# Designed miniproteins, single chains, continued (3): the designs that were tried, part 20

Each design is a single chain, and the fold is of that chain. pLDDT is the mean over its residues in the fold that is shown.

## One batch from the design tools (miniprotein)

Design m8662
Fold by ESMFold2-Fast:
Structure m8662 (fold): chain A 89 residues (1-89)
Amino acid sequence: SPAEKAAEYARKGALMNTPEGAAQGADEASRAVGHKGGAETARNSYLHSGATPADSAIAGVAQGAVDAKTPEAYLANRAAMTAASEAGG
C-alpha cells in the first residue's frame, strides 16, 4: 500500500544517518502517496538547524503530511512520520 511504501522509505532515510539519506527518504515517502516530496525540508533541517538525520527525515515527512490533498495521503504520511521517529530513536 502507499502507506507501507511511505513508511519503508522514511525508515530507510532515517537509518542511513546522513542528510542525503534523510532527504531521499522524505522525498520517496512523500512521492509514494502521490504528492511533492519533502527532500528540501529534510535537507534544510539537517544543514541549517543542526538536527539529527532522523529528525531531518521526520521534518521532511511532516511537510509531506501538510501538503497532502486526500485523507489517504495524509494518513500514509502520518504513518511514515511514526516509522521515521521509531527508526531514529
Scores: mean pLDDT 64

Design m8663
Fold by ESMFold2-Fast:
Structure m8663 (fold): chain A 92 residues (1-92)
Amino acid sequence: SMMDEELLEKAKKVLDEEVEILEKESIEKAIEFLERLAALLRKVLAGEPLSEEERQLLAPILAAAANSEDPRRFLEELIEYLEEKVEELREK
């Protein structure tokens, strides 16, 4: 699980950097980005088909998940993190 924790922390850092950039323009844009990403990851967990554009957007996250011991758990943990970030931004 140490490798899964490292992969998850790296994914969180990349997301934090993107959120910081978006937040400088608008908190609403940062929230919309996070909610859209969480919705797409939920489609993956449900086994719903992704469009080519959606698959390309998620490619780094899906690659990290595939390298984890439990891809489902990795995605579930990442969704929780995205939702926690949304709550944090709404409190600003």
Scores: mean pLDDT 84

Design m8664
Fold by ESMFold2-Fast:
Structure m8664 (fold): chain A 59 residues (1-59)
Amino acid sequence: SDIARNAAAMVRAGKAGDEAAARAAEHGLVQSGATREGARNARLLGKQGASAEEAERAA
């Protein structure tokens, strides 16, 4: 799904320290139907080294 793809992108951005990619993934999550709070939680999880599956569940 688009949520799963953006959650995976968020985790990759977090591991790379790429804040621009993380912002793009957060916007992509919201556009894919995630809440703003869910997208922010996914971004926090990405920064903490969580899995893409964990980030997707948070979104």
Scores: mean pLDDT 83

Design m8665
Fold by ESMFold2-Fast:
Structure m8665 (fold): chain A 83 residues (1-83)
Amino acid sequence: SEELEKLLEELRKEWEKVPEEVKEELLKKIAEFNAKMQAQYENETDEEELKKLAEEVKKKILEILRELGMEKIAELLEKLIKL
């Protein structure tokens, strides 16, 4: 619980440091990726394949964050995922 609370507070502080324009670019890139993945989720009923898609989504979000220079936010999210 304390670890989760600490990571969430660090994530909040790092997010507040991100310029608004960069935040908008992140949301745009995530929306574009989600639109692409929507068709795969709609057509997939295998639980194991859905778990693989969820893992791919997590990896892609982390990749987008790093591409936009949000390395610290990506690191904090990876730690949150592992809790």
Scores: mean pLDDT 79

Design m8666
Fold by ESMFold2-Fast:
Structure m8666 (fold): chain A 62 residues (1-62)
Amino acid sequence: SDRVMDLVSRMVSLYNKAVDYKKKGDMDGAKKYVEEGIKVGYELERTSGVDPSDFIEELKKI
């Protein structure tokens, strides 16, 4: 569905933002995007039943 595709795109975007902010040394910015990514992962699970655990663990490694 369009909603699932939007959520997947948002997850990828938030992961890339978190990584970029970490590379710049902006730990507060990185943390913000990690937290947003975790929320989107759980929204994807609620919407589609896809297990977000692997994605959430990758975010937590940032």
Scores: mean pLDDT 84

Design m8667
Fold by ESMFold2-Fast:
Structure m8667 (fold): chain A 94 residues (1-94)
Amino acid sequence: SMEEGIRELERKLEEARAELVAKGSAATAEDVTAKARELVRYGRELGVPLSVTRVLLTSMIYRIARELGFSDEEVEAVLAAVDEELERVRREEE
């Protein structure tokens, strides 16, 4: 169900956040971008609407940025990459 898909995606988002924050200063904006792209694809596989995936990913990215001390420019770059991946996935719809 959509509700089960959303719950599973939320669980994976929290797992990803915990992993990235645990890396501390070794975590890069590129690491966050790579994980966010994976989670866009995973959200689609779970049947989660792309708009819901975007809201959940945006929340995760801001939480990670706050904990790891990313700049506004780094956050904007990650969010832009997420929007690019969401658009790519949307265009691949059969």
Scores: mean pLDDT 87

Design m8668
Fold by ESMFold2-Fast:
Structure m8668 (fold): chain A 99 residues (1-99)
Amino acid sequence: SAAVEALRAAGAELEAAMDDTGKQNAQRFTDSLLRLVDLLSRHPQFSHQADPLAQEGAQTARLLAEKAKDPSTQQEATQTAGTLADMADGQAAQLEALL
C-alpha cells in the first residue's frame, strides 16, 4: 500500500540520519513496524488499523530523523526508535498468538 511504501521511505531517511550506533535501532524501528502493520492487515478484527499505523510510523520516523540530525537530541532519538521497535515487537507477538 502507499502507506507501507511511505513507512519504508521514512525508515530509510531515519537510518540515513542516525550515526553508526543508532542505525541498528532505526532498522529495528522500520522492520518491527512493517511486521506489525503486516500482521494487523491479515487480522480481520484489526485490518483497519494497518494503514493508519504505517502512516503514523512514517511521520514518527521523519520526526526522529530531524531529532537525530541535532547532536543534542541524537541519543534521545536513538533510544526512542529502540523503544518504539520493542513496543511494536510486543504487539506483533500478541497478534501472532491470536492467529
Scores: mean pLDDT 88

Design m8669
Fold by ESMFold2-Fast:
Structure m8669 (fold): chain A 52 residues (1-52)
Amino acid sequence: LADFRAELEALGKSQDLIDKHLMPIDSYYVNSGYSTTELNNRLAKAKAEIEA
């Protein structure tokens, strides 16, 4: 998550957009524990939505 967030920040994406899409994933990851595959899929989707 931290590395992925840093990548999006380096691309100049808005913190509001990053937080809107990554905070739900981060919260669920901490509380419920994603599998690596599920985490990667959700991060890829979030990146696509942030870049749109």
Scores: mean pLDDT 66

Design m8670
Fold by ESMFold2-Fast:
Structure m8670 (fold): chain A 88 residues (1-88)
Amino acid sequence: VNPLLAMSPAGLEKLREAIKIGLASKDAAAGAAAALAALGAALDGALEGEKVAKKEGEEVGVEVARRAAEAGAEEGLKLAKEIYEEAE
């Protein structure tokens, strides 16, 4: 199972918005950092969820991984916005 693929459309949209913030940056390095921070946070959330998944069983684990990936995407979007604003 891929926890990122288990994300709701809302979670995926948050990742897309974080990437768009990066692409809209007037400073290419700051934009890239914002996009990578968002993706990294989402991925870290997904991986932590997958570890819990293996401990509690696969079906429950997919739901835990999905929630963790979505939380990671939210944290990533926040980090991307902070980095983008600091780059202004």
Scores: mean pLDDT 64

Design m8671
Fold by ESMFold2-Fast:
Structure m8671 (fold): chain A 65 residues (1-65)
Amino acid sequence: SSMAEQEARNQKLLQEASEKVMKIAEDGQREAEEAAKVGPELARKVRFEKTKEMVDVISEAMAKI
């Protein structure tokens, strides 16, 4: 049915969004560690920016459902 096809597409979108979020979190941890060598305020800014990126990925995926 079209509903089952939509549910399958939605599950795939959520999985792809989860994988993207995990990659942003991993990359963000590395970038925050490098920023921390400069200062704790820059590290905090990098962490906030990466958190916003993750929220945007989730929000975009949910908007397509």
Scores: mean pLDDT 86

Design m8672
Fold by ESMFold2-Fast:
Structure m8672 (fold): chain A 100 residues (1-100)
Amino acid sequence: SMANIEELIKLLSESTQRLVEAVNAEDVAGGLAIARETVERLEELRKREDDPALKEKLDELIRTMRRALEQAETASEEERLALLIGLASELQMLKDELLK
């Protein structure tokens, strides 16, 4: 729905900014907490979405983020920081696609 797209764009924008701020501060713990919160909010939105194309994009993003969070559990601090940078990029890419 249009309302879900607007909510998603807001979430992606907010989460990208928060992740970039955490990365710039080298706050790995804060960045991982933001990523976990973002996944939970994406999952909630996915449950309310009826558009199959948007559901598929949400499922792909959720899978990517969950994989990165699992990798972070055994990663070094430098590897965790790189994962957070990658996640911020993934969120920004989806946001840019939705704004076209």
Scores: mean pLDDT 89

Design m8673
Fold by ESMFold2-Fast:
Structure m8673 (fold): chain A 81 residues (1-81)
Amino acid sequence: EELEKKIHLKVVRYLKEKGVNSITLDEFEEIVDELDITPEQKEILLNTAREYLKEKGVDSITLEEFKEVIREAVKRINEKE
């Protein structure tokens, strides 16, 4: 819910500030480091993004693709408390 919106907003801001259309795993790690979350939550977010990159055979994720990645990761996080 709130976490999904927070991550999405950070991704949108990063894209605008860098003038890019997609985010690499390393860039996403920088975004995740700015979030007030636990190390376990960070690991779930990064692993979900990494799995997406491998499944698609790409090095970066677009904003539209991140909507699905973030939703899946936050669902996993919520199951852990």
Scores: mean pLDDT 80

Design m8674
Fold by ESMFold2-Fast:
Structure m8674 (fold): chain A 63 residues (1-63)
Amino acid sequence: KDLEINDIIGEYGARLAAGADEEKVRQEFIKKMEELGYSKEEAEKFYDSVRAVVANARADLAA
């Protein structure tokens, strides 16, 4: 459904925030998005949203 991308972004963002290796998470995320029919370039743009989730979580912990 239309919200599947947001669920995936949240899942990988949570893994990264929990201390998972950034390069491994990025590679797994790109492969997952390619399996859904997105290009590598589109997957990389969506990965910016994954990083934003992590940045927001870290800001909340620092407050």
Scores: mean pLDDT 75

Design m8675
Fold by ESMFold2-Fast:
Structure m8675 (fold): chain A 66 residues (1-66)
Amino acid sequence: MSTVIGVFEDRESAELGAKAAEEAGAKNVKVIQAGDKYAVVAESEDPEKVAEALKKVPGTLSVTVV
């Protein structure tokens, strides 16, 4: 599994991102407050699919696959 990290401008966008990641097949999806921003951390066997789903969420600032 690879980890996908999306950074979002606000909590509402991050919650939409978490839902999008789960619908894209991600596991262990977490929403974390990171200073003035929010991060969605998700694990997937198909990280590219999850990353593409997160990029479509309004308020997405960045998406990284690690």
Scores: mean pLDDT 83

Design m8676
Fold by ESMFold2-Fast:
Structure m8676 (fold): chain A 77 residues (1-77)
Amino acid sequence: AIKAKVGDFEFELNGNQAKVTSKGKEYELKKASENTFYAVIDGNLIVLHVAGDEVSVQINGKEIVLKKEGDSYVGEL
């Protein structure tokens, strides 16, 4: 499983199932393509992209490239 964190958003990808947790609430991400998952949370478009060594999150079109930190990926807002 791939784990990623950006601000209050905590993502988990396991096979074709992706979820994000924000402020104690869990949301399911929908698959848009082989490596791209998305959800709309409180009117904000959240996109998770995972392609090999590259993990990024987009929030309303703003891209945040994540860095591997320990056993997870972390980005800053």
Scores: mean pLDDT 82

Design m8677
Fold by ESMFold2-Fast:
Structure m8677 (fold): chain A 100 residues (1-100)
Amino acid sequence: SPELQALLDRLDALIDQADTAYSNRDIDGLIAIFREIAAALRELGRLLRAENAPQLQIDSVEAVARDLEAAIESRDIELMKQALLAASGLLAALRRSLEQ
Protein backbone atom coordinates (compact mmCIF):
# COMPACT_ATOMS: atom_id res chain seq x y z
CA SER A 1 0.00 0.00 0.00
CA PRO A 2 1.17 3.61 -0.51
CA GLU A 3 0.93 4.29 3.24
CA LEU A 4 3.07 1.24 4.04
CA GLN A 5 5.73 2.19 1.45
CA ALA A 6 5.83 5.81 2.71
CA LEU A 7 6.24 4.60 6.31
CA LEU A 8 9.04 2.17 5.35
CA ASP A 9 10.83 4.99 3.46
CA ARG A 10 10.45 7.27 6.52
CA LEU A 11 11.89 4.53 8.77
CA ASP A 12 14.91 4.04 6.43
CA ALA A 13 15.58 7.82 6.58
CA LEU A 14 15.32 7.83 10.39
CA ILE A 15 17.72 4.86 10.67
CA ASP A 16 20.27 6.73 8.49
CA GLN A 17 19.90 9.77 10.79
CA ALA A 18 20.37 7.52 13.85
CA ASP A 19 23.57 6.00 12.37
CA THR A 20 24.94 9.54 11.92
CA ALA A 21 24.03 10.51 15.52
CA TYR A 22 25.65 7.29 16.80
CA SER A 23 28.86 7.96 14.80
CA ASN A 24 29.02 11.44 16.41
CA ARG A 25 28.18 9.95 19.86
CA ASP A 26 25.29 12.45 20.04
CA ILE A 27 23.24 10.65 22.70
CA ASP A 28 20.50 13.32 22.95
CA GLY A 29 20.10 13.40 19.16
CA LEU A 30 20.05 9.60 19.02
CA ILE A 31 17.32 9.47 21.72
CA ALA A 32 15.17 11.99 19.80
CA ILE A 33 15.49 9.96 16.58
CA PHE A 34 14.83 6.67 18.46
CA ARG A 35 11.55 8.12 19.79
CA GLU A 36 10.53 8.88 16.20
CA ILE A 37 11.54 5.35 15.06
CA ALA A 38 9.59 3.72 17.92
CA ALA A 39 6.47 5.79 17.09
CA ALA A 40 6.77 4.94 13.37
CA LEU A 41 7.18 1.21 14.20
CA ARG A 42 4.05 1.36 16.38
CA GLU A 43 2.19 2.89 13.41
CA LEU A 44 3.65 0.16 11.14
CA GLY A 45 2.30 -2.50 13.53
CA ARG A 46 -1.17 -0.91 13.36
CA LEU A 47 -1.12 -0.84 9.53
CA LEU A 48 0.04 -4.47 9.37
CA ARG A 49 -2.82 -5.50 11.72
CA ALA A 50 -5.35 -3.57 9.61
CA GLU A 51 -4.12 -5.43 6.48
CA ASN A 52 -4.23 -8.85 8.27
CA ALA A 53 -0.47 -9.38 7.94
CA PRO A 54 0.96 -12.57 9.54
CA GLN A 55 1.03 -12.35 13.35
CA LEU A 56 4.78 -13.13 13.35
CA GLN A 57 5.48 -9.93 11.34
CA ILE A 58 3.33 -7.83 13.70
CA ASP A 59 5.03 -9.39 16.78
CA SER A 60 8.49 -8.70 15.28
CA VAL A 61 7.68 -5.02 14.66
CA GLU A 62 6.25 -4.59 18.18
CA ALA A 63 9.26 -6.36 19.76
CA VAL A 64 11.73 -4.03 18.00
CA ALA A 65 9.67 -0.99 19.09
CA ARG A 66 9.84 -2.20 22.72
CA ASP A 67 13.62 -2.79 22.46
CA LEU A 68 14.11 0.77 21.14
CA GLU A 69 11.98 2.17 23.99
CA ALA A 70 14.06 0.16 26.52
CA ALA A 71 17.31 1.42 24.94
CA ILE A 72 16.07 5.03 25.28
CA GLU A 73 15.36 4.47 29.01
CA SER A 74 18.82 2.93 29.53
CA ARG A 75 20.69 5.80 27.78
CA ASP A 76 23.29 3.12 26.92
CA ILE A 77 24.75 3.95 23.50
CA GLU A 78 25.82 0.33 22.82
CA LEU A 79 22.31 -1.00 23.60
CA MET A 80 20.99 1.74 21.32
CA LYS A 81 23.33 0.54 18.53
CA GLN A 82 22.08 -3.05 18.98
CA ALA A 83 18.44 -1.85 18.81
CA LEU A 84 19.24 0.19 15.68
CA LEU A 85 20.76 -2.87 13.94
CA ALA A 86 17.66 -4.90 14.85
CA ALA A 87 15.38 -2.19 13.38
CA SER A 88 17.45 -2.07 10.16
CA GLY A 89 17.28 -5.87 9.79
CA LEU A 90 13.52 -5.88 10.40
CA LEU A 91 12.91 -3.28 7.66
CA ALA A 92 15.05 -5.21 5.16
CA ALA A 93 13.10 -8.42 5.94
CA LEU A 94 9.72 -6.64 5.60
CA ARG A 95 10.68 -5.13 2.23
CA ARG A 96 11.73 -8.58 0.93
CA SER A 97 8.45 -10.11 2.17
CA LEU A 98 6.39 -7.40 0.40
CA GLU A 99 8.20 -8.03 -2.95
CA GLN A 100 7.40 -11.79 -2.89
Scores: mean pLDDT 86

Design m8678
Fold by ESMFold2-Fast:
Structure m8678 (fold): chain A 84 residues (1-84)
Amino acid sequence: MSQAAADKSAAVVDDMYANKEKIVKEILSQEPSPVRVTGLEMLSLSYDVEGDLLEAVNPDAAAKARELSKVYRELAKEMEKRLS
């Protein structure tokens, strides 16, 4: 990854991480559905990949991306429980 691309990715991750509590509240206010569970699982995987890409060039942003991955995975599990 180029430094400019890494800097842009890190800025997006930092912004999403700063808004984490608002994102969690908005998702939990939504009606549970299988499509939303799949969407949250895909977001979790996306942030895990972003963490891998950032690990060598920006470890702090990589750690935040992995934390976002965990948050989305937990939200997917919580929504799935509400469907059962």
Scores: mean pLDDT 83

Design m8679
Fold by ESMFold2-Fast:
Structure m8679 (fold): chain A 59 residues (1-59)
Amino acid sequence: GEKALKSAEAAKAAAEAGDGAAARTSMYGWQVAANLSKDEEAKKKALEGAEEAKKAARP
């Protein structure tokens, strides 16, 4: 729901700032948000955020 999406957005912002640890956490956060979301639109947005976070993550 809304809380999961907000949490995922916050994690994505941290990942965009170049925090590698936060980038990994944001991927899991987006995935959790997708699973908890009842709205397909919100789930889609969460999955898109996960791809962006994955792209920003440093190995």
Scores: mean pLDDT 63

Design m8680
Fold by ESMFold2-Fast:
Structure m8680 (fold): chain A 77 residues (1-77)
Amino acid sequence: DKIRERAEELIRRLEEVARNEGQERRIEELRRLIEEGDYLKALIEAAGAAWGEGLISEEELRELLAELGVEFEVFKN
């Protein structure tokens, strides 16, 4: 599943930059979504987290979300 593979790649990149327990807990939550089969949610959540850590640009996030039918505004809070 390409969605699962993309989510796992972003989670791996997040693991490389994790520095504190909050970031590690977030990664554990993303891993749980993969284990539960919620690949689409895992990809969306991982992309938002990757953008927050500066691993992807806003433009990259917007393009990814557009492919998945999700609006960027959900991450603006």
Scores: mean pLDDT 80

Design m8681
Fold by ESMFold2-Fast:
Order: structure tokens, then C-alpha cells, then sequence
Structure m8681 (fold): chain A 64 residues (1-64)
């Protein structure tokens, strides 16, 4: 279902954000590219989902 797919993508995004927090500068670019892909798909499937906004906020926090 759509909800199941959104749930799986949210879980994947959170896993990638956790990896981003401990990544080297070289690994960061690759992780950001993967995160960008997942967020793009989430925004296409469920643009107004508050969990999507939370993931974006977590990425911004990890980069600060």
C-alpha cells in the first residue's frame, strides 16, 4: 500500500540520517545523494506528511 511504502521510506531516511551524523566528509556527499533520492520520492508520494517534514528537519540538524 501507499502508507506501507511511505513508512518504509521514512525508516530508510532515518537510517541514512543516523549514518550522516557520524560520516566523514567524503562519505557525506554519497549519503546526502541517497537521502535526497528518498526525500524526493517521499515528497512525490506524500508531500504534506508531517513525517517527511521531520526527516528534512533532521537532515538540516545533522548538517549543522
Amino acid sequence: SLEDKVEELIARARELVDRLRSATPEQRDQLLAEIGRVITELMELSPDDPRVREVIRQVAEALA
Scores: mean pLDDT 83

Design m8682
Fold by ESMFold2-Fast:
Structure m8682 (fold): chain A 85 residues (1-85)
Amino acid sequence: SVEQQVADAVKEAEDLLLQTKRYLGDKTTPLEEVLKLIDEGLKKVEEVKRLAEQLENPEDRETTLEYADRVEQELERLRDEAKKK
């Protein structure tokens, strides 16, 4: 179902965000690996937004899109932080 695809994509986006935070905090992780994770996370957020537009319930759609925007903003913040290292 579209609902299951959204749930799976959200979980994957959350996992990538968490992994990015861990890798950014690890001084042994190369910058290029952190930036690749951020790029993957941003692509997953775009997938969440695309899938969310297919949700029939307007409230679920709005909530999912708002959540996706928050994850995107956090990934962009982490990208800026990573580039300053």
Scores: mean pLDDT 86

Design m8683
Fold by ESMFold2-Fast:
Structure m8683 (fold): chain A 94 residues (1-94)
Amino acid sequence: SFVEGNKLAGQAVDLAEEALKAAKAGDIDRAVELARQAAELAGESAAKGYQSGVVDPLDLITDAANALSAQGKTDEGDQVLDTAADNVEKGLQK
């Protein structure tokens, strides 16, 4: 459902915003877990027909990875991006 997809996109944005805050604070475990949840919901949003719903969450997750890289935590930033990619795919399969 497009309406359900739009709600999932909103939830994904909220979680991605929290992932960015965690990344800026250097909380890697929290940033990875929140990025995982946001990416899965973004994928589900697209699967429900709201394809543009992945754009804002993934942009924020990319900002989170960049915030970690700016702190010299490039491997951890890559972990956030890899986790997001895997979980968007998982969400798309729902």
Scores: mean pLDDT 86

Design m8684
Fold by ESMFold2-Fast:
Structure m8684 (fold): chain A 98 residues (1-98)
Amino acid sequence: SSFKVGDIVSAVNVETGEPLKSAITGEVLDEGDIVVIGEDKIRSLSHPEAVYELTPVEGNVFRVVDVKTGEDLGLFELTVVPDAFARPVKEAVDKVLG
């Protein structure tokens, strides 16, 4: 993919335009809250339960599945956040990745 481990991304449903939600709490993940942790994995920085597997479909569109529940959340377009360095984002990413 065009993403690197440590990239902050937005994830928006291609049909509804809604942002990604925690499958466990139902809480919406903010644009600055999602980090790439592997080639096929993203997670929330603020919601440690919100970990997702990505299956590439076309371009930057991925099928997103919650790792904990197995729930298929649908198709999401992933975009690198241009202001990913805003606030203590780097410290949060370093804590997640080690």
Scores: mean pLDDT 75

Design m8685
Fold by ESMFold2-Fast:
Structure m8685 (fold): chain A 61 residues (1-61)
Amino acid sequence: SMADLERAKRELRAMLREMTTQDLAAQVATLAEMRALVRRYGIPEEEFEELVREVQAEVLA
């Protein structure tokens, strides 16, 4: 459902933010979790790239 997709996107944003404070080993684990969510919910590449841009803009502001 759209509600499930939006929840998955919120989780991905949180994971992307968390990666900025993690060491390399923790980042690898987080990437694996993000890949699982993208696969499970069929998130389009363009939408995932938009999430990355949003978090990057926030972190760099």
Scores: mean pLDDT 81

Design m8686
Fold by ESMFold2-Fast:
Structure m8686 (fold): chain A 95 residues (1-95)
Amino acid sequence: KTAEEHLAEAERHLDEAVRALKNGDYQKAIEHARRAEEHAQRALELDPTNEKARLVLKMAQSLINAAEALLNNDFSNAIIYYTAALHYRKQLEAL
C-alpha cells in the first residue's frame, strides 16, 4: 500500500530474477523482473520523486532486456543490459 511496501516487494523480486538468470531460467527471470517493474511503478505512482523506486525500475527493465537477449542467444546485448542492471544496483546501494 505504501511506496516503501512496494519497494520491498520489488527488491525481493529483483533478487529472485537475478537468481533465476544465473541458473539459466530466463523465463522465470523475466517473470520476477516484471513483478519488480510493476511494484516499482506503483511506488513511483505513490511517490513520483522517489529515487530508489526509479533505480529499481531501471534495474528491473535492464534485467528483462538481458534475459530476453539471452533467450535469443544475443550474448552481446545481454552483456550490455546486464552491465546496465549492475550499474543501477550500485547506484541503489549508494542511497
Scores: mean pLDDT 89

Design m8687
Fold by ESMFold2-Fast:
Formats: sequence, C-alpha cells, structure tokens
Structure m8687 (fold): chain A 79 residues (1-79)
Amino acid sequence: MVKKGKVAKEEDLKKAEEKLEKVIEETVEREGLSEEEKEKLFEVQRLRIEAAKAAKAGNEEELKKLVKKTNELVDELAK
C-alpha cells in the first residue's frame, strides 16, 4: 500500500527499488539500448550505492534526496 504525506526511508527505498527493478528488467529486455539509456542505468546503480551508504550512515536527508533522484531516473527510463 502507498501513503501520502508520510515518508519513511525504508518505504522510500522499497518503492524506489521495486520500481527500479521493473524498469531495469524492461529496459534490459529491449534490444539496441541507446547511449542515454546505458548512462541512466549506470546512474541508477550509482544512486543505489549512494543511498545504501547514506542509510548506513544514518543520513536521512541525503537518503531522501537520493531516493528522489532514483525515482526520477526510473521514470525517464520507463519512457
């Protein structure tokens, strides 16, 4: 279930990861990935690493920012 007006780092990460997994699978199944799509996949992987690092450090502000960027890239890949 999704909730509005409440943001928890665990829920944000789960949503980003689930959406990311689906978009990555769809993108990888496509033939002839563009350079932009490859760069976005690399950026997504980098953001996941940064988010995990921020979560381990307890930096909630950075984690929230990284999750938001991940969702933006996932939306771009889905187009």
Scores: mean pLDDT 67

Design m8688
Fold by ESMFold2-Fast:
Structure m8688 (fold): chain A 81 residues (1-81)
Amino acid sequence: LEEIEKLAEEVKKLAEEKLDEETARRLIGLVDMLLMALRSQDRAMAREAIDALERFREEIKDEELKKAVDELIRKAREAVE
């Protein structure tokens, strides 16, 4: 979980730096949902959050942020599966 929380903080930081305020708020909300699901051990909610992040990643044009989101998704899937 510590590794995932570290990746989540990196994604939130990059979102605030690279995206407009509305889009950053949406991405940060999805990241927070994932963290909440993992902390509460709700695997179904975690999978839903991962799927939402995968859909959101298609809207990301910044390669650095997209790479960070991809790494977060990868680690989250490992934790759930």
Scores: mean pLDDT 83

Design m8689
Fold by ESMFold2-Fast:
Structure m8689 (fold): chain A 66 residues (1-66)
Amino acid sequence: NESAEYAKKAAEAAKAGDGEEAARYASLMSQSGDADPNLADGAAAYALSGDGEGAVKMAEQAAKSA
């Protein structure tokens, strides 16, 4: 499941402090269609705003939805 792999990579990038990479993977997760797009979009928004903790939480929830 590509959505779950992208969600995992988004969470790992956010934990590493790489907001740009986290946002990129969150967008790919949303585009794959298996994950809840609202949670994926939320993860990207938090990552781009610099809220790494919020991005991780949203990415983990999106992974569970896929």
Scores: mean pLDDT 73

Design m8690
Fold by ESMFold2-Fast:
Structure m8690 (fold): chain A 109 residues (1-109)
Amino acid sequence: MEAEELLEEAERLIEEARKEEDPERARELLERTLELIERVMKLIEEMVRRGAPLEEVTRLAGRLFDILEEARLVAEEKGLEEMARRVDELIDRVQVRFERLGAEYEAAR
């Protein structure tokens, strides 16, 4: 599934960012991770519209939140305050988006 492949790539980028000693390079890797997360979010929304099982959607959402929390920690460790703020904003946006999808899913059942 494309969403799982993108999540695996995002996890790999975060591990690369964690090991990266250059803060600017780490920022670039985290930025690419956020772009992948935006793509996964759109795919999850499409899956809900197509009637995908709630269990699968919940599992993907969980992995996405885990990745964002790891990105937050890496940004803090590297002193990337602006990136850490962007991750926090994305976590909030994703949470609101998934709460709305939950309501939409119930309406579609």
Scores: mean pLDDT 82

Design m8691
Fold by ESMFold2-Fast:
Structure m8691 (fold): chain A 100 residues (1-100)
Amino acid sequence: MDLDDAAKAGEEFGILFVRDKEKALEFLSKIKTLMEALGAAVAILRVLEKYEEIAEVHEILGKDGSTEPTEEQIKEAVKKAAEALKKLGLDEEAEIVLKV
């Protein structure tokens, strides 16, 4: 799994979420990888300026970024991001992310 794929999906989704929320939900429903789901969830948190929640997700992925995160770390990061989305009332987005 590649962090660049997550970053690209996040950038594209973040722009879409700001411009058209209905199209953003359609895009999110098409995500099939944990890294893309993580990128999309982080992009929502970034748009909503939830930097503490983003920092917690990054801490799960590893503090130095010098090693590729494990599947277990990615899965826990996705769960943490989804919990943050649920606390913001974004239950539909959180459920889609958790089902990937």
Scores: mean pLDDT 72

Design m8692
Fold by ESMFold2-Fast:
Structure m8692 (fold): chain A 100 residues (1-100)
Amino acid sequence: SATPMEKQAIIMLARTSVDLAGAEFFLDLMEKKKAPEDLKKEMEELYKRLKELADQLRQVIDQVLATGDPALFAQAMAIQDEMDRIVEKLTEIEKKFLAE
């Protein structure tokens, strides 16, 4: 069976997929509902950064799964922490959009 580190790496990838899908859903909804342009632009910029970090996370996790290197896992955790901060900002934009 998979090691605890491998299981955590897989969970990180699954969670990233959900976060990206959620952001894409809200960008589409904001377009359809004609959200304020500034709010939509902020959402687009954060989504772009989230995608860049998701690509980096995937590359690092592929190496973690190949090598079992705990230093690479620590890099994946650092990328996840930055992604979590972006998701918090996306959630605040979502709340502002839904309040209008």
Scores: mean pLDDT 88

Design m8693
Fold by ESMFold2-Fast:
Structure m8693 (fold): chain A 78 residues (1-78)
Amino acid sequence: MIESIEAKGVREGDKMRIEAVVTVDGEEIKKSFVEPNTEPIEELELKAVRDGDSTRYHLKYLEVGSEEWKEEEAVLPV
């Protein structure tokens, strides 16, 4: 079962480099990949943590040309 996900993305030209750490059944899995950057996003950070029957999500992102980080939080039942 997925216990937590932490991901960080940074724009590299027309692409985004994403580094993610996923904890599954007590094991930490690290992944790095590059995706096309189709959104005007310069940087992003995502944290998702399971807490019993709920998952807490926190997304933070910076848009290209913006100096203001936007944040979204949600707690969802599982």
Scores: mean pLDDT 76

Design m8694
Fold by ESMFold2-Fast:
Structure m8694 (fold): chain A 99 residues (1-99)
Amino acid sequence: SAPVKATEEDIKEAEKLIKELLEKYPGDWDKIVEAAREYIESIKDEEKRKVLAQLLLILLTRKVIEEIKAKNPNLSPEEQAEIAAVEAKIEAAEAQMRA
């Protein structure tokens, strides 16, 4: 399925939320994900909720990958290839939302 299109305002809102959650719950991914879910569930507009949910999934996945790489400097070539494949998919999804 094609991702929904995001406005520049939606992108800034999602990026701001991720930054605030990373600062409030450093390294606590369970709390970050729970707080992001609660924020999404607070949005009454269905279309905006779908857009922000997809943006947050993309942005959170990117941050999780960054942390995995930082904590695991000795990833195998196979693990590196799997991570690169996930990164390529989220970059493509974000590009489609921004188009």
Scores: mean pLDDT 84

Design m8695
Fold by ESMFold2-Fast:
Structure m8695 (fold): chain A 91 residues (1-91)
Amino acid sequence: ADLERDLAETRAMVARIEKEGLDKVAQELADETVKRLEEKYGIKPSEEEKEDIVADIKRALETVVANPDDPTAVGVLDIVRGVSIANILSK
């Protein structure tokens, strides 16, 4: 069921953050987003754009940690990452 899957994804993300630390997970997810921009779209973000991506992802991860039983939390994180990509692509 989608609810059980989404809840498991949220709990897995919380467990990852607890094991690795919030800043490290935010940086790793930001690095993956930057790599996708470079490899799939041929766009290299500026240092300022990279810092903005890290900050936006970190804020989304803080919401995930604050709401560990929210099945929508990872979906919101995915939307935040998608918006960061779309904003860079629209320039």
Scores: mean pLDDT 80

Design m8696
Fold by ESMFold2-Fast:
Structure m8696 (fold): chain A 97 residues (1-97)
Amino acid sequence: DPIQKRNEERAEIGRKLYEEAQRELERAERLLDAGESVEAVGERLLSSPLNEVRLRGRRLLALARESATDEEAIAKWRQAQAETQRALEQVRQLRLS
């Protein structure tokens, strides 16, 4: 089945990219916890070769501009990250069902 073969190839590439994106985002979370500025962390995410990581970086920088403090921006960004993780888990459960 050509569709199954394409799905297997996409799954392999998607898995690798997802794992790389997760590592970059986990590093960003640790830097924020260490007290690095939202601007510095956001700019680092924007320098990523991964489109998904850059999207998360753009979101963080947008929240920094909209928020009165870095603490507020970080809280909103973490909420958005948690919502994304829940959505991905829901999609994963639907694919396994």
Scores: mean pLDDT 79

